# Designs tried in a protein design run: designed miniproteins, single chains, continued (2). Part 1

Every score and structure here is a prediction.

Each design is a single chain, and the fold is of that chain. pLDDT is the mean over its residues in the fold that is shown.

## One batch from the design tools (miniprotein)

Design m4001
Fold by ESMFold2-Fast:
Structure m4001 (fold): chain A 93 residues (1-93)
Amino acid sequence: MKQEILKILEEQIKKLEAQNTAEAYFQIAVAYIRMARYSDEETAQKLLEKADRYVEKALRLAEQEGMDQETVELLLQTIEMFREGRSLSSLND
């Protein structure tokens, strides 16, 4: 159910924030995008703005960590698919 998904995503974000890595920040961005789909319009807009900020932080940290550009591009594609309401394993809205 929607509320169960939101709680799981909130817990995931909290754990990922503690890791302080580029990959964790990309996962946080995905989680916020997913939360936005199950939230009201005002909350969704704020969550999408948070997702964008975490993507920017993730990109800067990825450069600092020496993450391969191909890996960064794959992560960005994953984020884009979630923003469009799709996943890598399905085209579910």
Scores: mean pLDDT 76

Design m4002
Fold by ESMFold2-Fast:
Structure m4002 (fold): chain A 85 residues (1-85)
Amino acid sequence: MLRELAKKLEEAIKNKDYETAKKLLIELIDLQIKESSKKIDANPELLDESGRAQYEKLKALDEKQKQELKDKIVQYLLEEVEKER
């Protein structure tokens, strides 16, 4: 599934279909958050004091704050891709 998602994202970027690329990037970010949260919850020792503080802050975000963070990340990634393509 991740491999299929990455391939669709690459094709969308090649075709300059930024609306589809944005949707796929949001989905990838959601998957990364779930995977990272799962790993950190299983092994908190992976984070130093600074990392733990950031992780606790991310856990405390409400739905609006989470959406704002995702939008900011997506915008940054799309701007970088547009510069290279």
Scores: mean pLDDT 70

Design m4003
Fold by ESMFold2-Fast:
Order: C-alpha cells, then structure tokens, then sequence
Structure m4003 (fold): chain A 95 residues (1-95)
C-alpha cells in the first residue's frame, strides 16, 4: 500500500540519519517523522498542508544550523509529494 511504502521510506531515511547525525538530531528527526505520520493519517489535513508543514520545519532546522536534518526533511517532503502524485516513492539518494 501507499502507507506501507511511506513507512519503509521513513525507516530507510532513519537508517541514513543514524550514520550521519548526532543521537540528539536523530531523536529530533524521529519526533518530526512521527508528527508527519500523524498529519498524513489526519483526514482533516490536505496533502498540501502536510507537505508545507514538513518544508517549514526543514527551513527552521536549516536556520538553526541543522542543515542535514533539514535536508532529510526535504527528502521526506519530496517523497510524499511523489507518492501522492504517482503512487511511488523516489529512490533514496546516496549519503
């Protein structure tokens, strides 16, 4: 299913995050991914609202000097947009 594809994509992003981020930044990213899934499962939220929320968090994290956290949030937003439009997630770019 689309939801299963999204959860597998998130799992792979977290595996990448654990290799390149501090433990604190990984925990922050896990929190954001949990919030993202809650927004996806909320029928009152549009796909555009879900995407804009993730992108807003990405901008805030980059402004705080956490560019890698922001980059992974951008990848999630792009993957979700692609999933909504095509039913498929893009491949995860290399580290």
Amino acid sequence: SKLDKLKEYIKKLLEIARKILSDEDVKLLEYYFKQFLELVEDPSRSDEEVISTVLERSIQERQQGRGRVGGLLDQLATAYQNLVETGEVPPIPPL
Scores: mean pLDDT 85

Design m4004
Fold by ESMFold2-Fast:
Structure m4004 (fold): chain A 81 residues (1-81)
Amino acid sequence: MKYYELGKKKDPKYIPELVEALFHPDELVRNQAFYALLQIAYVHPEEVIPALEKLKTHPDPEVAERAKQLLDLIESILSPP
């Protein structure tokens, strides 16, 4: 999948494209964008977290909720108990 390949590069320059893909009409594309952003966050959390924080104010409540879910997961990975 195109978006999955972007995540494997772990390059923050792809964050805006992946953020847009989080609300793509195709569920497979949305899932690939979710995992790709998670992969980039493993290396560049300081770039991914602000992008997702901005997305929490998106007018589509499904997009906002997905951003919150991804942020919770990233924070759990970066700051485990």
Scores: mean pLDDT 75

Design m4005
Fold by ESMFold2-Fast:
Formats: C-alpha cells, structure tokens, sequence
Structure m4005 (fold): chain A 93 residues (1-93)
C-alpha cells in the first residue's frame, strides 16, 4: 500500500511553498521538511539547516542537497516523499 504517500508528498510540498511565501529561506524550508520526516527533533533541524546552508553557499544544487540529506530519514518511503516534495516545490519556483 503506497497511496497515502501521495497525500504526504502534497502536504509537504504545500508546507514548503507556504514557508517560502512567508520569507523563510530555501535552506531552512528544506531542513524543516527533512527534520519532520525524521520525527521533528529541533536538534536535528539545526544541524540540517547549517549543513544545507553551507552546501548551497558552495554552489550545490538544492535538489541534490535535499536528496542526499533525505537519505538520513529512517523511513525509506517518507524519504522518497520528502525528495518528491522538495522537487515539486522547486518546480513551482
């Protein structure tokens, strides 16, 4: 059963776009999505935000950074949903 994953992806995509519309930086929005996929630990969020900001400052593609860091999410299906949500949000921009 994989149908619920589409709703998770859509909700995450809308959340990322909503954060960007409120003026939240892209690196922070991506960090929030990955941290939420991993259980919402604030300490993990801070580490992800720092790492993503650094990689984007080095000229790495946001999608490639998100895909690599989403691999740290323990649930493989949630990891894929987060990757798709970030891709969809970037396509909307």
Amino acid sequence: MGMDLKEITETMTESILGLLELGVPLHRAIALAIALGSGGDPGLFRKLEREIEKRLAEGEDPLEVAERLADTIPDKDIAEAVKEAVRRALEEL
Scores: mean pLDDT 82

Design m4006
Fold by ESMFold2-Fast:
Structure m4006 (fold): chain A 90 residues (1-90)
Amino acid sequence: MTLEEVEEAIRRLEEAIKNGDLEGAREALRKLREALESDDPEVRRLAALALSEALLSEDEEVRRLAREALEEALKSKNPLGRKAAESLLK
């Protein structure tokens, strides 16, 4: 995943939350979960920040979707994704 792709996923997440689009939020959170597995540390950092913000969202459904995305990352065989998810879910 590129920096442009993670920035686009963050933008789509923000718009989905603003509009109450839970399906759009779920898809954006899925892309951000995948970004945690990136070889680019900046991509991983941006994805982790966005997922952390989603976990603190005022919308309970957004918080639930963010937690579900991180729980899926914990099941990943990719050690970078698992480590990031473990840190965020503490």
Scores: mean pLDDT 84

Design m4007
Fold by ESMFold2-Fast:
Structure m4007 (fold): chain A 66 residues (1-66)
Amino acid sequence: SKMKNERQEKVLEELVANPDLLAEAAPEVGRKSMEARKAGATEAQVRELSLEVLEDTIKKEKEKKK
């Protein structure tokens, strides 16, 4: 990617370590992305929402581990 975001790189690293996180996050990412696009959000804003959902999913998964 020509644009590197530290948050994006961290999320990608976690997804490489646990691909199931993407599958777990996918329904919420889809729902929020669709709602945002209906509201006239830019692709950059949709990507930000997707990153927030993925970050939240990663955090919750880590909190479940002892």
Scores: mean pLDDT 76

Design m4008
Fold by ESMFold2-Fast:
Structure m4008 (fold): chain A 68 residues (1-68)
Amino acid sequence: SKDAFIAELRRLLDQGKLTRSSMMSIASDYGVTRDLYRAIGQAMIDAGLKDRPVTPEMVVEALEKVLK
């Protein structure tokens, strides 16, 4: 489920282990790779508007909005 997917990403984020590779692998397992790509794009826009680098936390926050 999308809730289980988000929970797994949050778990890795809290451990400081969430990477692009781990996000891609988990998204593939849950069948949501396209949603992950959309979330990365949104996080890049948000980061650019705020003059800051994209972080894994920003990608997870964008995913939570995309998967609603």
Scores: mean pLDDT 79

Design m4009
Fold by ESMFold2-Fast:
Parts: C-alpha cells; structure tokens; sequence
Structure m4009 (fold): chain A 93 residues (1-93)
C-alpha cells in the first residue's frame, strides 16, 4: 500500500513536470509576441525568476502568472487593434 501511494505521487510529479514544460513554452510564445521591448524584458525576467523557484508547485504558479500577464497584454493589444479596425471601417459599435 505505501509503495502504491509512492508510485502515485511519482506519476503526479511527472504530470506536474509536463504541465510546467507546456506552461513555460506558452509563456515564451507570449513573450515573443510582445511588441513592447520593456514589457517583453520584464516578462522574460519574471519567467527566469520563476524558473529558479525550488518548489515545483510554487514554480508552476509563478510561471502561470507570467503566462497570464502575457495573455492579458495580448488581449489588450487585440482589443485596441479591433477598436482601430472598427473605427476605420466606419463602425462605431
């Protein structure tokens, strides 16, 4: 029974590692899409800091925060572009 619990914990750690790798890749993709060099640098530094966190769950949470910051930034840029396109097309609503 104890060995079964230990094996289940190891499987969970492998799943956490896979999620970490995917989240890092997504964060890097959003950082690469950032057009503001100062914001890009800050997001990159935040990601590099997050990668130094020794606890895998805290590391995942910190990397997800960077990813979400990148997503929020992209969403704001997309909303601004959509507003410009709507105005240019003569559509005010």
Amino acid sequence: MADVIANASKISDEEIQALLDETVKRAEEYIAKETDPEVRKQLKEDLEWALTIPDPLERLAAIEAVLNAGKDRQKRVNSMIAGIIAALAGKLL
Scores: mean pLDDT 71

Design m4010
Fold by ESMFold2-Fast:
Structure m4010 (fold): chain A 93 residues (1-93)
Amino acid sequence: RAREVVTLSTSLALILVAASIPGNPSVVEQLKDDPLLRKVAEIAQKEGPLSPEVGEAALEYLRRLYDEGRAEQLAKDSSITPEELRAELDRLA
């Protein structure tokens, strides 16, 4: 279970880094509204997408996104259900 959380965080960081690539307007708009997402992408670019710092930052962003009801979109991209996402966030709290 902890391995799944680490994998999820790493996958989300990878998605956020890829999403920082020019030409993805949906993510660009999200970066404008969410300073946490921007910070995650910045850390990933500096430390590398597989760093533990990126994983932790991505998890914090995911928790906020979940609270705002937008985690469903990110869950699809990371091949995890919103239900599984909620369970893992609850485990970390």
Scores: mean pLDDT 56

Design m4011
Fold by ESMFold2-Fast:
Structure m4011 (fold): chain A 55 residues (1-55)
Amino acid sequence: GAKVTLKLEGDKLVVSGDGEIVVELVDGSKKTLKAGDVLDLSDFKAVLEGEATVL
């Protein structure tokens, strides 16, 4: 898949790049993240699909 960048800003993960990833949340749900999306760190469990670089 395409690559995204995940940048930690405070307690948030800010998504940028030209691709998408699928993540698992702590409640067991799945979410597709793309450029412009923001996810609370406390909700994040794992990357399930795609490639991400963490800054």
Scores: mean pLDDT 79

Design m4012
Fold by ESMFold2-Fast:
Structure m4012 (fold): chain A 72 residues (1-72)
Amino acid sequence: MEKEAKEMAERIRDAALALGAPQSVADEIARTFYEAAVKEGLTAGVLKAASVALKHGFTPEQVSRIVAAAVA
């Protein structure tokens, strides 16, 4: 699970960068996903990553694209 969660987090980071996030913001979203996914499960990872992305000014549509990248 940790390896899979790490690969998903890397995809989330890359998606955030593709949408114009600074490296620090993309890394924060990916780290938040990874920590929550490992500790609380995939759904918690998605919800917490989405919350961080919204906090940084991404639209709901952009947030949906970022978290969907985890399973692409």
Scores: mean pLDDT 84

Design m4013
Fold by ESMFold2-Fast:
Structure m4013 (fold): chain A 100 residues (1-100)
Amino acid sequence: SKEEIEKLLEEAENLLLRAYLLIAETESPDAVAAFQARLNEIGRLLREAEEAYEKGDKEKAKEYLERAIQLLRDMAARFPQIAPLLEEAIRLLRKVEELI
């Protein structure tokens, strides 16, 4: 349902915020800025996925979700300290794909 999808996206975004806060405490300012830029791109992709879903374009919504998942996988590989949070976000996004 739309309500369940919105809840899962909110839970994923909360995990990404927690990941950002941990990176902000442990990494250099340049690394934090690079991480923030990747999070902004992921946030954009998730908003585009939600918009595509609301317009009935299920294929386009899944394409945006897959791009967001790939960026999360790349980030998890680069930042082991937050990998569990990013892996949980990926799990929630996979569940969104199943509901679309």
Scores: mean pLDDT 89

Design m4014
Fold by ESMFold2-Fast:
Structure m4014 (fold): chain A 86 residues (1-86)
Amino acid sequence: SERAEEEGREAARAALAAGDAGKTSLSAAIGAALAAIGAAFAASRSKSEEAREAAAEELRRAARAAAAGDALAAAEEANKGALAAE
């Protein structure tokens, strides 16, 4: 669970940093950051280690997309992480 929480924090930081750097709009950056936080929270509630690991991998993809300035892709990957946590 800690792994997905760490990856979620990283994805949220990357999204906000992209917004601050002007790579995406501030509203898109906030949306991506909230999606990452939501996915990390869903993973923390999961009883399955496999589901938590899957969520962490999607959050790593979200962080990479956010770092590239693609807030939409970052939010989509974070949402996949939340679904994987179920």
Scores: mean pLDDT 83

Design m4015
Fold by ESMFold2-Fast:
Parts: sequence; C-alpha cells; structure tokens
Structure m4015 (fold): chain A 90 residues (1-90)
Amino acid sequence: EEIDKIIKDQVLKGLEAAREAVRAGNRDLALETLRQIIDFLEKNKDKFKNKETYDKVIKLLREAIQALEAGNEDEAMRLLDESIELVKKS
C-alpha cells in the first residue's frame, strides 16, 4: 500500500536522523527529532497497517526520550535500534 510505504520510509528516516544526533552528542536535536516522530505517529495512527507495531515504537521512543533526559545515551541508542528493527519488520 502506497501510504504504508510512505509512512514507513518517513519513520525510518526520522529514526536514523535521531540515532545520528545521539551519536554526534547533539542531545537537543535528538530530543526534538524523537518528539516530532512521536507526533507524526500519533497523528497518523489510523493509517497504519501494523498499528500494534507502531504503538510499541511510540512507547520505545518515549523511553528513549527519558533515557536521553537522564543522560543515558547508550540506553537511548539501544531503544532507537529496537525501534528501527520493529519498523523494518512491519
């Protein structure tokens, strides 16, 4: 489905961007990017073929935000990698 592919591609691009921001030590950019992805997912939830997967991704991204705010960059990276894996398999 065209819309599912577009949503998946946009989410993956956003997650990779957040991951790179974490690697670069740009915490503010990472936090903003993650919040934008969560907002995008929440606004488009009725368009998702795999809603359960994207609900799990939203939870992981919220945990990643908490990890970054706590200074746990390694944990945030693991949560981002898990989110990317879930989206790729969706």
Scores: mean pLDDT 83

Design m4016
Fold by ESMFold2-Fast:
Structure m4016 (fold): chain A 77 residues (1-77)
Amino acid sequence: MFTEEDFERAFEVFKGWIDKYVSDEEKRKELLKEVRERIEAIREALAAGDEERALALEEELIEKFGPILKAGAAEKA
């Protein structure tokens, strides 16, 4: 079961990656805002008992931000 602590932990993980790999402060703000919004959507789906939608939203979050974070890491190499 996804708990409030799990949501906060997930956000902290993404924030850590964004802070490490994305040096542009404007881009960091955009990415952090989107991560927050995506986590809130997952929370709402779970609160509604829609585990299938919550899983789909989690996959979208990973798909969307995974490549961006990898690109940021490559730019720093």
Scores: mean pLDDT 72

Design m4017
Fold by ESMFold2-Fast:
Structure m4017 (fold): chain A 96 residues (1-96)
Amino acid sequence: TDAERAEEALNRVLERAEAGRPAVFAGTAKVESLGGVWQSVYLFMRRTADGVLEGDVETFYSRDFEEVLKQTEKFKRRAEELQRTEGATGEFVEPT
């Protein structure tokens, strides 16, 4: 399922960050509980010099699927930037 794919991708982001490797997630998913609502999710995680896991999280919700996809494209561009500047590994999930 989309939820399983997102959970596996998120687990990889967490595992990489814990190992001292920055990682970033961007994805689009349907929010079944809200009826016809879609979400776009961005998560950047890293381990700080003090050994603390820190994350930057941003979410966007809309009933307009194209608007949500456009937001995910923006999140993916942020992720691409972090891949260049921080050496982050990117994980991207699209609806099936």
Scores: mean pLDDT 81

Design m4018
Fold by ESMFold2-Fast:
Structure m4018 (fold): chain A 86 residues (1-86)
Amino acid sequence: SSSIEEQLKKFHDDYLKEVHEGNAEKRRQLDLEIAKYIAGLSGDQTKLDEEMPVIEKKINEEEERIKAEIDALQAEYSKYLDTLKG
């Protein structure tokens, strides 16, 4: 039988994989929405230049959100692991 620490690691790894897959799909949808929006500008460079800072901000905010979610999960895993080790 696997140790309780090994089972906790497997549970954490499996859950983290689901979080990564969910965030990858959310990012894929965001990228598709951005691509459609840019295509809708029909090569209007002035409109693209005006919108790029807003698009970049949305991308950065999503990347920061994903990082914070993953960091929080890793912190919670470490907390549980420390509790098991005493």
Scores: mean pLDDT 81

Design m4019
Fold by ESMFold2-Fast:
Structure m4019 (fold): chain A 94 residues (1-94)
Amino acid sequence: ALSPEAAALLAELLAVKERLARLYGFPAELGERVAIELTYLRTGDEALLPLIAAASGPVLDALPPELLLRGAVGRDRELLDEGLARRDRIAEVK
């Protein structure tokens, strides 16, 4: 099951997915995929990996994930580096 942190963040990102699309310049149709993948990149909760595999639409490789992560985690370099490393795990499950 998702951790409470991952579940809360995913619900919040899904609720504002259209705003995220406008803010970061990606197609609104990617909003659900971006919310799921950002939650995994931010939290590292592997219970999200089946949701990433099941989600439809283009991959986040079409977007600058560093910019999305910087928006999500601010200035914390360790959290940014951990998030970028988790991107490779996303590629493994797709």
Scores: mean pLDDT 66

Design m4020
Fold by ESMFold2-Fast:
Structure m4020 (fold): chain A 65 residues (1-65)
Amino acid sequence: MTEEELERMTEGAKRSLDVMHQLGYSEETLQKMRDLFVARLEEIDRDMAEKARAVLDEHIAKLLA
């Protein structure tokens, strides 16, 4: 996986979280979806998965503020 591919996938995940938040899904559900996305990436590259987790954590925090 390239860094560019990771960025595209992570932006897609952010958009999915935005839609779920707008539909009224709970913080717990948003965090669970983040965890599922990160777990999938860990099968490919753990360092990239950790980077994606940090980005998605910040995004969820901003959505809930």
Scores: mean pLDDT 83

Design m4021
Fold by ESMFold2-Fast:
Structure m4021 (fold): chain A 78 residues (1-78)
Amino acid sequence: DEKEKKREERIKSIKEDIEKYIKEMVDSIRIDEEEAKKLLEELFKEIVNRLSELLGLSEEDKKEILEFMKKKYEEVVR
């Protein structure tokens, strides 16, 4: 379905932008790794909630984006 395809493309674009953002943030706030991790985890939830309000994301889409952000953060920190 064309609508579903456009939705998937939008989510993919969001994930790509988030990956770049996570890398930049980890570099900027790596002074205290444990506090940085907690702050970023809270920010990820806020970002997902804000995107849901602005873009009309479903709960399933929010979960997918949040899970992606957490995985990318772990990859960048390691």
Scores: mean pLDDT 72

Design m4022
Fold by ESMFold2-Fast:
Structure m4022 (fold): chain A 98 residues (1-98)
Amino acid sequence: MVKEDSAERLEAMVRLTLGSYLAANRKLGITWDTPISRAEVERLFAELLRTVEASIRDPELRAAALAALEAAREEVLKRPVVTYRDIADAVLAALREV
């Protein structure tokens, strides 16, 4: 089990990142439940992976977090329709196991 403090910080970082994308696109009517393209899903995961890689200094924790994000990406991409909420839920669930 990862120390709870590290998991909470990582969850907060993910929520802030996804919330920022939603806020930036609010004028376009984009909400948590708006369907997004596979290309946008991949872009969001690439950004989350870069953020984790830059933010976590512990190599073992970083490797575990990156593996968790890749697992969440594979799960999300199995769905025919993906929303920002689906990404947030999958990522946060995966990171809790780190």
Scores: mean pLDDT 73

Design m4023
Fold by ESMFold2-Fast:
Structure m4023 (fold): chain A 92 residues (1-92)
Amino acid sequence: MNKTAVDILAEALVKAGFLKENASAKAKTLSVRSILSILAIKTIDSDAELPDAIEFVAKHPNAIRTFLTRTPGVTEAQADILIEGIQRAAKV
């Protein structure tokens, strides 16, 4: 009711430093779609698919953490923030 799963994940991306705090709603949704497509290895063509992708990714926190920390420019702290955000988004 208060925030969608997409909103929670967008805030996690901002806190992790992957997205600007003042980014437009469209830019936030596109960033969420892009990261979830990469992490889930699935093309996401609409915002309606985002909750399912978030739930899928939330089930694999150790694999996602390993992938993120091996990505150039991503710190362990940034990965942890994003994973916590994904897990919280999945609970909505």
Scores: mean pLDDT 72

Design m4024
Fold by ESMFold2-Fast:
Structure m4024 (fold): chain A 79 residues (1-79)
Amino acid sequence: SEKEKLLKQAEELKRETEELLRRLREAAAAGNRDEVRRLASEVLILATEVRQLYIQAGKEEEAKEFFDKVIQTVRDALA
């Protein structure tokens, strides 16, 4: 179904976003501010797409939880 396709896309893009979040945390721990800013920007773009796909699939709660987690991680990394 269309919903199943959207969920699969959301899950695949979520995995990519989580890998970038891992790299973002590593860059922040290393004090690499330029890499943090670059990764933060990329993570926010992908997280926005994940959110939209989950919403279209009827998974609004999952969309909110994941997006909130991403925002918090980005805020922590930029501090």
Scores: mean pLDDT 89

Design m4025
Fold by ESMFold2-Fast:
Structure m4025 (fold): chain A 62 residues (1-62)
Amino acid sequence: VDVKSNDEIVSLAKELAKLKGVSEAEILELLENTVEESSASPDTIINSALDALKKHIEELKK
């Protein structure tokens, strides 16, 4: 996985964690477990997670 993609996931996870009032580690662990358990294409799961994180953050910021 590209370092840029990982950096975006981490940044969005930190932002979402702040908005939800949970640890960033918990958000990252949930994402990692989803990728591992699913065994689907990692790119598909990562892109889906990024899209969901961005959407939730945008809605919460409004």
Scores: mean pLDDT 66

Design m4026
Fold by ESMFold2-Fast:
Structure m4026 (fold): chain A 80 residues (1-80)
Amino acid sequence: SERERNRERARAALEAEFKELDLDGDGVVTFEEMKEYFLSKGYSEEEATYLAEEWMEAYDLNGDGKVTLAEMLRAYGLKE
Protein backbone atom coordinates (compact mmCIF):
# COMPACT_ATOMS: atom_id res chain seq x y z
CA SER A 1 0.00 0.00 0.00
CA GLU A 2 1.02 3.66 -0.25
CA ARG A 3 1.19 3.84 3.56
CA GLU A 4 3.63 0.89 3.58
CA ARG A 5 5.67 2.50 0.75
CA ASN A 6 5.80 5.76 2.72
CA ARG A 7 6.99 3.84 5.81
CA GLU A 8 9.70 2.10 3.73
CA ARG A 9 10.83 5.48 2.33
CA ALA A 10 10.90 6.97 5.85
CA ARG A 11 12.92 3.99 7.12
CA ALA A 12 15.39 4.25 4.22
CA ALA A 13 15.75 8.01 4.83
CA LEU A 14 16.35 7.48 8.57
CA GLU A 15 18.89 4.71 7.87
CA ALA A 16 20.75 6.98 5.42
CA GLU A 17 20.69 9.86 7.94
CA PHE A 18 21.94 7.58 10.74
CA LYS A 19 24.84 6.36 8.56
CA GLU A 20 25.79 10.00 7.82
CA LEU A 21 25.60 10.92 11.54
CA ASP A 22 27.53 7.81 12.71
CA LEU A 23 30.90 9.42 11.88
CA ASP A 24 33.10 6.65 13.37
CA GLY A 25 30.88 3.75 12.18
CA ASP A 26 30.46 2.19 15.66
CA GLY A 27 26.66 1.91 15.34
CA VAL A 28 25.89 4.67 17.87
CA VAL A 29 25.44 8.45 17.62
CA THR A 30 26.51 10.62 20.56
CA PHE A 31 25.84 14.26 21.45
CA GLU A 32 29.36 15.21 20.28
CA GLU A 33 28.86 13.52 16.88
CA MET A 34 25.54 15.38 16.41
CA LYS A 35 27.15 18.70 17.39
CA GLU A 36 30.01 18.08 14.91
CA TYR A 37 27.44 17.14 12.23
CA PHE A 38 25.55 20.43 12.64
CA LEU A 39 28.80 22.43 12.74
CA SER A 40 29.79 20.72 9.46
CA LYS A 41 26.46 21.92 7.94
CA GLY A 42 27.37 25.57 8.71
CA TYR A 43 25.47 26.11 11.96
CA SER A 44 27.05 28.27 14.66
CA GLU A 45 28.47 26.75 17.88
CA GLU A 46 25.34 27.89 19.81
CA GLU A 47 22.92 26.60 17.13
CA ALA A 48 24.78 23.27 16.79
CA THR A 49 24.72 22.75 20.58
CA TYR A 50 20.98 23.51 20.79
CA LEU A 51 20.12 21.28 17.80
CA ALA A 52 22.25 18.41 19.16
CA GLU A 53 20.54 18.67 22.59
CA GLU A 54 17.06 18.64 20.97
CA TRP A 55 18.01 15.68 18.76
CA MET A 56 19.35 13.67 21.74
CA GLU A 57 16.20 14.42 23.78
CA ALA A 58 14.04 13.13 20.87
CA TYR A 59 15.96 9.89 20.16
CA ASP A 60 17.88 8.92 23.33
CA LEU A 61 14.86 6.94 24.56
CA ASN A 62 16.77 5.07 27.32
CA GLY A 63 18.83 8.09 28.51
CA ASP A 64 22.25 6.41 28.08
CA GLY A 65 23.73 9.31 26.06
CA LYS A 66 23.92 7.11 22.92
CA VAL A 67 21.42 6.67 20.08
CA THR A 68 21.31 3.49 17.99
CA LEU A 69 19.52 3.06 14.65
CA ALA A 70 16.95 0.89 16.50
CA GLU A 71 16.15 3.75 18.94
CA MET A 72 15.85 6.25 16.06
CA LEU A 73 13.47 3.93 14.19
CA ARG A 74 11.44 3.28 17.38
CA ALA A 75 11.06 7.05 17.93
CA TYR A 76 9.23 7.14 14.55
CA GLY A 77 7.29 3.90 15.20
CA LEU A 78 9.35 2.02 12.59
CA LYS A 79 11.21 -1.32 12.65
CA GLU A 80 14.51 -2.34 11.10
Scores: mean pLDDT 75

Design m4027
Fold by ESMFold2-Fast:
Structure m4027 (fold): chain A 72 residues (1-72)
Amino acid sequence: SVEDIVKRFDEAYEKFKEALEKGAPLEEIRRLLSEMATLYQELVDAGAPDDVLRYAREKLQEALKAFVEKEK
């Protein structure tokens, strides 16, 4: 269901934030970003409402910005 995919997306985002804060290896952080991107595509394929897609897209963009900022 869309709700199950959103839950998995939120879990991946939380793991991403934890990994970034703890200074996890770059490979692990990239893996979590990839997982978030895959879950976003699953939301699109499942026909999630526009508000859900916007939410996920915004969180994915926030994650990308945080990752770029942390690398500096």
Scores: mean pLDDT 85

Design m4028
Fold by ESMFold2-Fast:
Structure m4028 (fold): chain A 94 residues (1-94)
Amino acid sequence: SALDYFLEKARELSKEAEAEMRKLNASEEEKQIFDDLEKLAVHSVLLGHSVEEIEARLNAYFERVAPKLSEEMRELLRRYRERLLEIIREAAEL
């Protein structure tokens, strides 16, 4: 199913992001910020929001949390968000 595809790809991406965070010595707060972004994406998909609505929600979250992150962690979160949106778009085509 589209949902199963999204959940499997999101889980794989989460593991990749966790490995990069480990290399950058991410704080517990920074790790929580990444976890909360993933949860926001999952909840938005489960609630049936459009790709455009999900993009707006993830962008709003990024703007709110970006000042709390180091430059390297902010760049990693930006890429993580972009990859999550790509997976959501791919799932929407199923």
Scores: mean pLDDT 87

Design m4029
Fold by ESMFold2-Fast:
Structure m4029 (fold): chain A 79 residues (1-79)
Amino acid sequence: SVEPLSDELIEREARAFVEAVKAGDLERATAILQRFRAQRAPRERVLEAVRRYVEELFPEEDHERVLAQAETLLAAFAP
């Protein structure tokens, strides 16, 4: 059994992921996704947190596109 991640920790890691994507740092983005996978973080929960940080860190015009790309990356790292 794996203990569930705290809500605040999921949000903090999701923010770091979105910041890495914005910086074009795929290595850091991948490392964060690997941690989510290792800890069995629920994909839908992570995506909900990612949506909030996409709204904060990206211009409004890019919100749908960035979220679609984040969904694709999360699916690629699903167990």
Scores: mean pLDDT 77

Design m4030
Fold by ESMFold2-Fast:
Structure m4030 (fold): chain A 85 residues (1-85)
Amino acid sequence: LLSEEEKEELRELLEEGRAWLLEQGDDGLTLSIDRVLEQIERDDIDPEDVVNTLLALGDWFRRQGEYERAKELYEKAEEIRKKLE
């Protein structure tokens, strides 16, 4: 599903989002991010879980007023979703 380059991009996005969430005090979404990061490390990726996590993180950033970050996350989710077809 994902190349090494795509995995690195995904890891960077998720790690950045996780750091932001920890600073702002959101506990629930960090668990989903940690699960997906573990999947990337183990090379056992559930694409649906990745898409859902990226969409949830995008929604969170949108609620914080971080529209550019939300857009990037939504675009990445759509890219991965297209690979499921």
Scores: mean pLDDT 80

Design m4031
Fold by ESMFold2-Fast:
Structure m4031 (fold): chain A 62 residues (1-62)
Amino acid sequence: SPLDALPGATPEQKLAALLALQLSEEPSARSVRDALRQLGAPEDAIDRIVAFLEAQGLFRRP
């Protein structure tokens, strides 16, 4: 999984990001940020995770 390469992400943060991507037909940075905030992730970690997912093309429609 692309998320396995993200340093410092907890299993809960990875699960939240995957869940947000699975629940959205067109996953967005906002949906992932909202899910991570609900889990209590700090904003700097959220920004790093979102930037990583954008770099991997996970917000791009197939």
Scores: mean pLDDT 66

Design m4032
Fold by ESMFold2-Fast:
Order: C-alpha cells, then sequence, then structure tokens
Structure m4032 (fold): chain A 102 residues (1-102)
C-alpha cells in the first residue's frame, strides 16, 4: 500500500466513525474531521520518510479510533496501548515519547 493509499483509507475510516456518532454537535464534528485529516497527512509524511510502515494500516486505524473515541466519550486514553500500537506501526520515536509521559 502506498503512503497516499494509507492516507485515503485513514480519512475514509475516520469520517465513517465520526458520521456514526449522531449526537455530536456540528462544531465537535468539524474539529474531529480536522483531526482525522491532520492525522492522515502526518501519517502519509511519516510513511514517506520511512518512520512508519504502510502495511500497518490496521494499527494506524486503531490509534485514530482511540483518539476519536477518547474525545467523544471524554475518557482518558490508554497510553500503554497507544505506545504499543505506534511501536507495531514502526514509529518508535512517537512510542518512546508516549512512554516517557507515563
Amino acid sequence: MSAQEVRDELIRHGEALINSATHLSDEDRELLLSFVRMYAAITELSIKNGKTHADKVDELKEIMEMMINGSIENKPIDRKKLAELYEKAGDLKTAAAIRELM
């Protein structure tokens, strides 16, 4: 899968998650959609720079889902699981930064 294909898949998946949350305000929906686009763009750049593996799309989707659902449900994010997902995706620097905050 190319970096662009991963970006497009993350946007598609994130938009579907946000659209399923029928009780979000228009403002909250816009903010979450902006997050999805930013996360997808950063992930594309990370793959192009060899820092994240394009074949780890499922792990990248799960990271995005954790961030979106944490925001919607106002629940603290499982930082250990988040770090493990970044490690599996090949982004060891982001994983290490998350672990340092634990």
Scores: mean pLDDT 82

Design m4033
Fold by ESMFold2-Fast:
Structure m4033 (fold): chain A 79 residues (1-79)
Amino acid sequence: SAAVEALAEAVRELLLAAGVSEERAEGIAQMIRMFQDASLAVHLQLVDEAAELARAEGASEETVRRLREEMVRLVRQTA
């Protein structure tokens, strides 16, 4: 759906802005597309994985926290 594609692209852009590599950011975007019909719990698990990727690639704890909060908002808005 257009809403899922917009969510996937928004999460990809947030990860790139946090310093995550293009390859890993696109990987998370593809997982969002693949699990588009999954439960909210699965989407929140993807948010956790994305935030951990940002931390692993050098993002500060403050950046990771803000990134997580924004991704949770986007996921909840898309449902």
Scores: mean pLDDT 82

Design m4034
Fold by ESMFold2-Fast:
Formats: sequence, structure tokens, C-alpha cells
Structure m4034 (fold): chain A 86 residues (1-86)
Amino acid sequence: MLEEMRARIAEYAALAEAHRDTDPARALDAEERGAEVTAEGVALQVERALAAGEVVDEEEVAELRAQLERERAEVRALLAERRAAL
């Protein structure tokens, strides 16, 4: 699963690069899809670490999940701003 996600991220990155100068909207679509797959992969790694008992404090777990959500929201906001500027 993580290896497949990494391959998809690389594919979207290549699409963004290929269209960056000729079709910025298509490049942005690829960047948005890549960012979502990246966020899913990071969330999956965090849940695996929690399942393995690497973090067991409930407040730290909640803060970690909140931090990931804030980072994901920040990336989405930046991409939305770039889309609005197109």
C-alpha cells in the first residue's frame, strides 16, 4: 500500500512537471491529487505507529492527529489559493 502510494505520488509529480509551463491548471490538478495521496500515506504511517505502541499517551496521540490535520488543511489552503489565482 505505501509503495503504491509512493508510485502514485511520483506519477502525479511527473504530470505536474510535464504541464507546469503549458497548462498550469492541469499541473495544479496533479499537485492536488499528489498532496492528497501524500496526506493519506502519512496518516497511514501514523496509525501504524500508534498500533505498534510507539505513542501511547492519549494527549500526545490527539495532538499528533490534530497537527496532521492542520498541516493537511494548510496544504489544501495553499493549493486552493493558487487555483483561485489561475
Scores: mean pLDDT 79

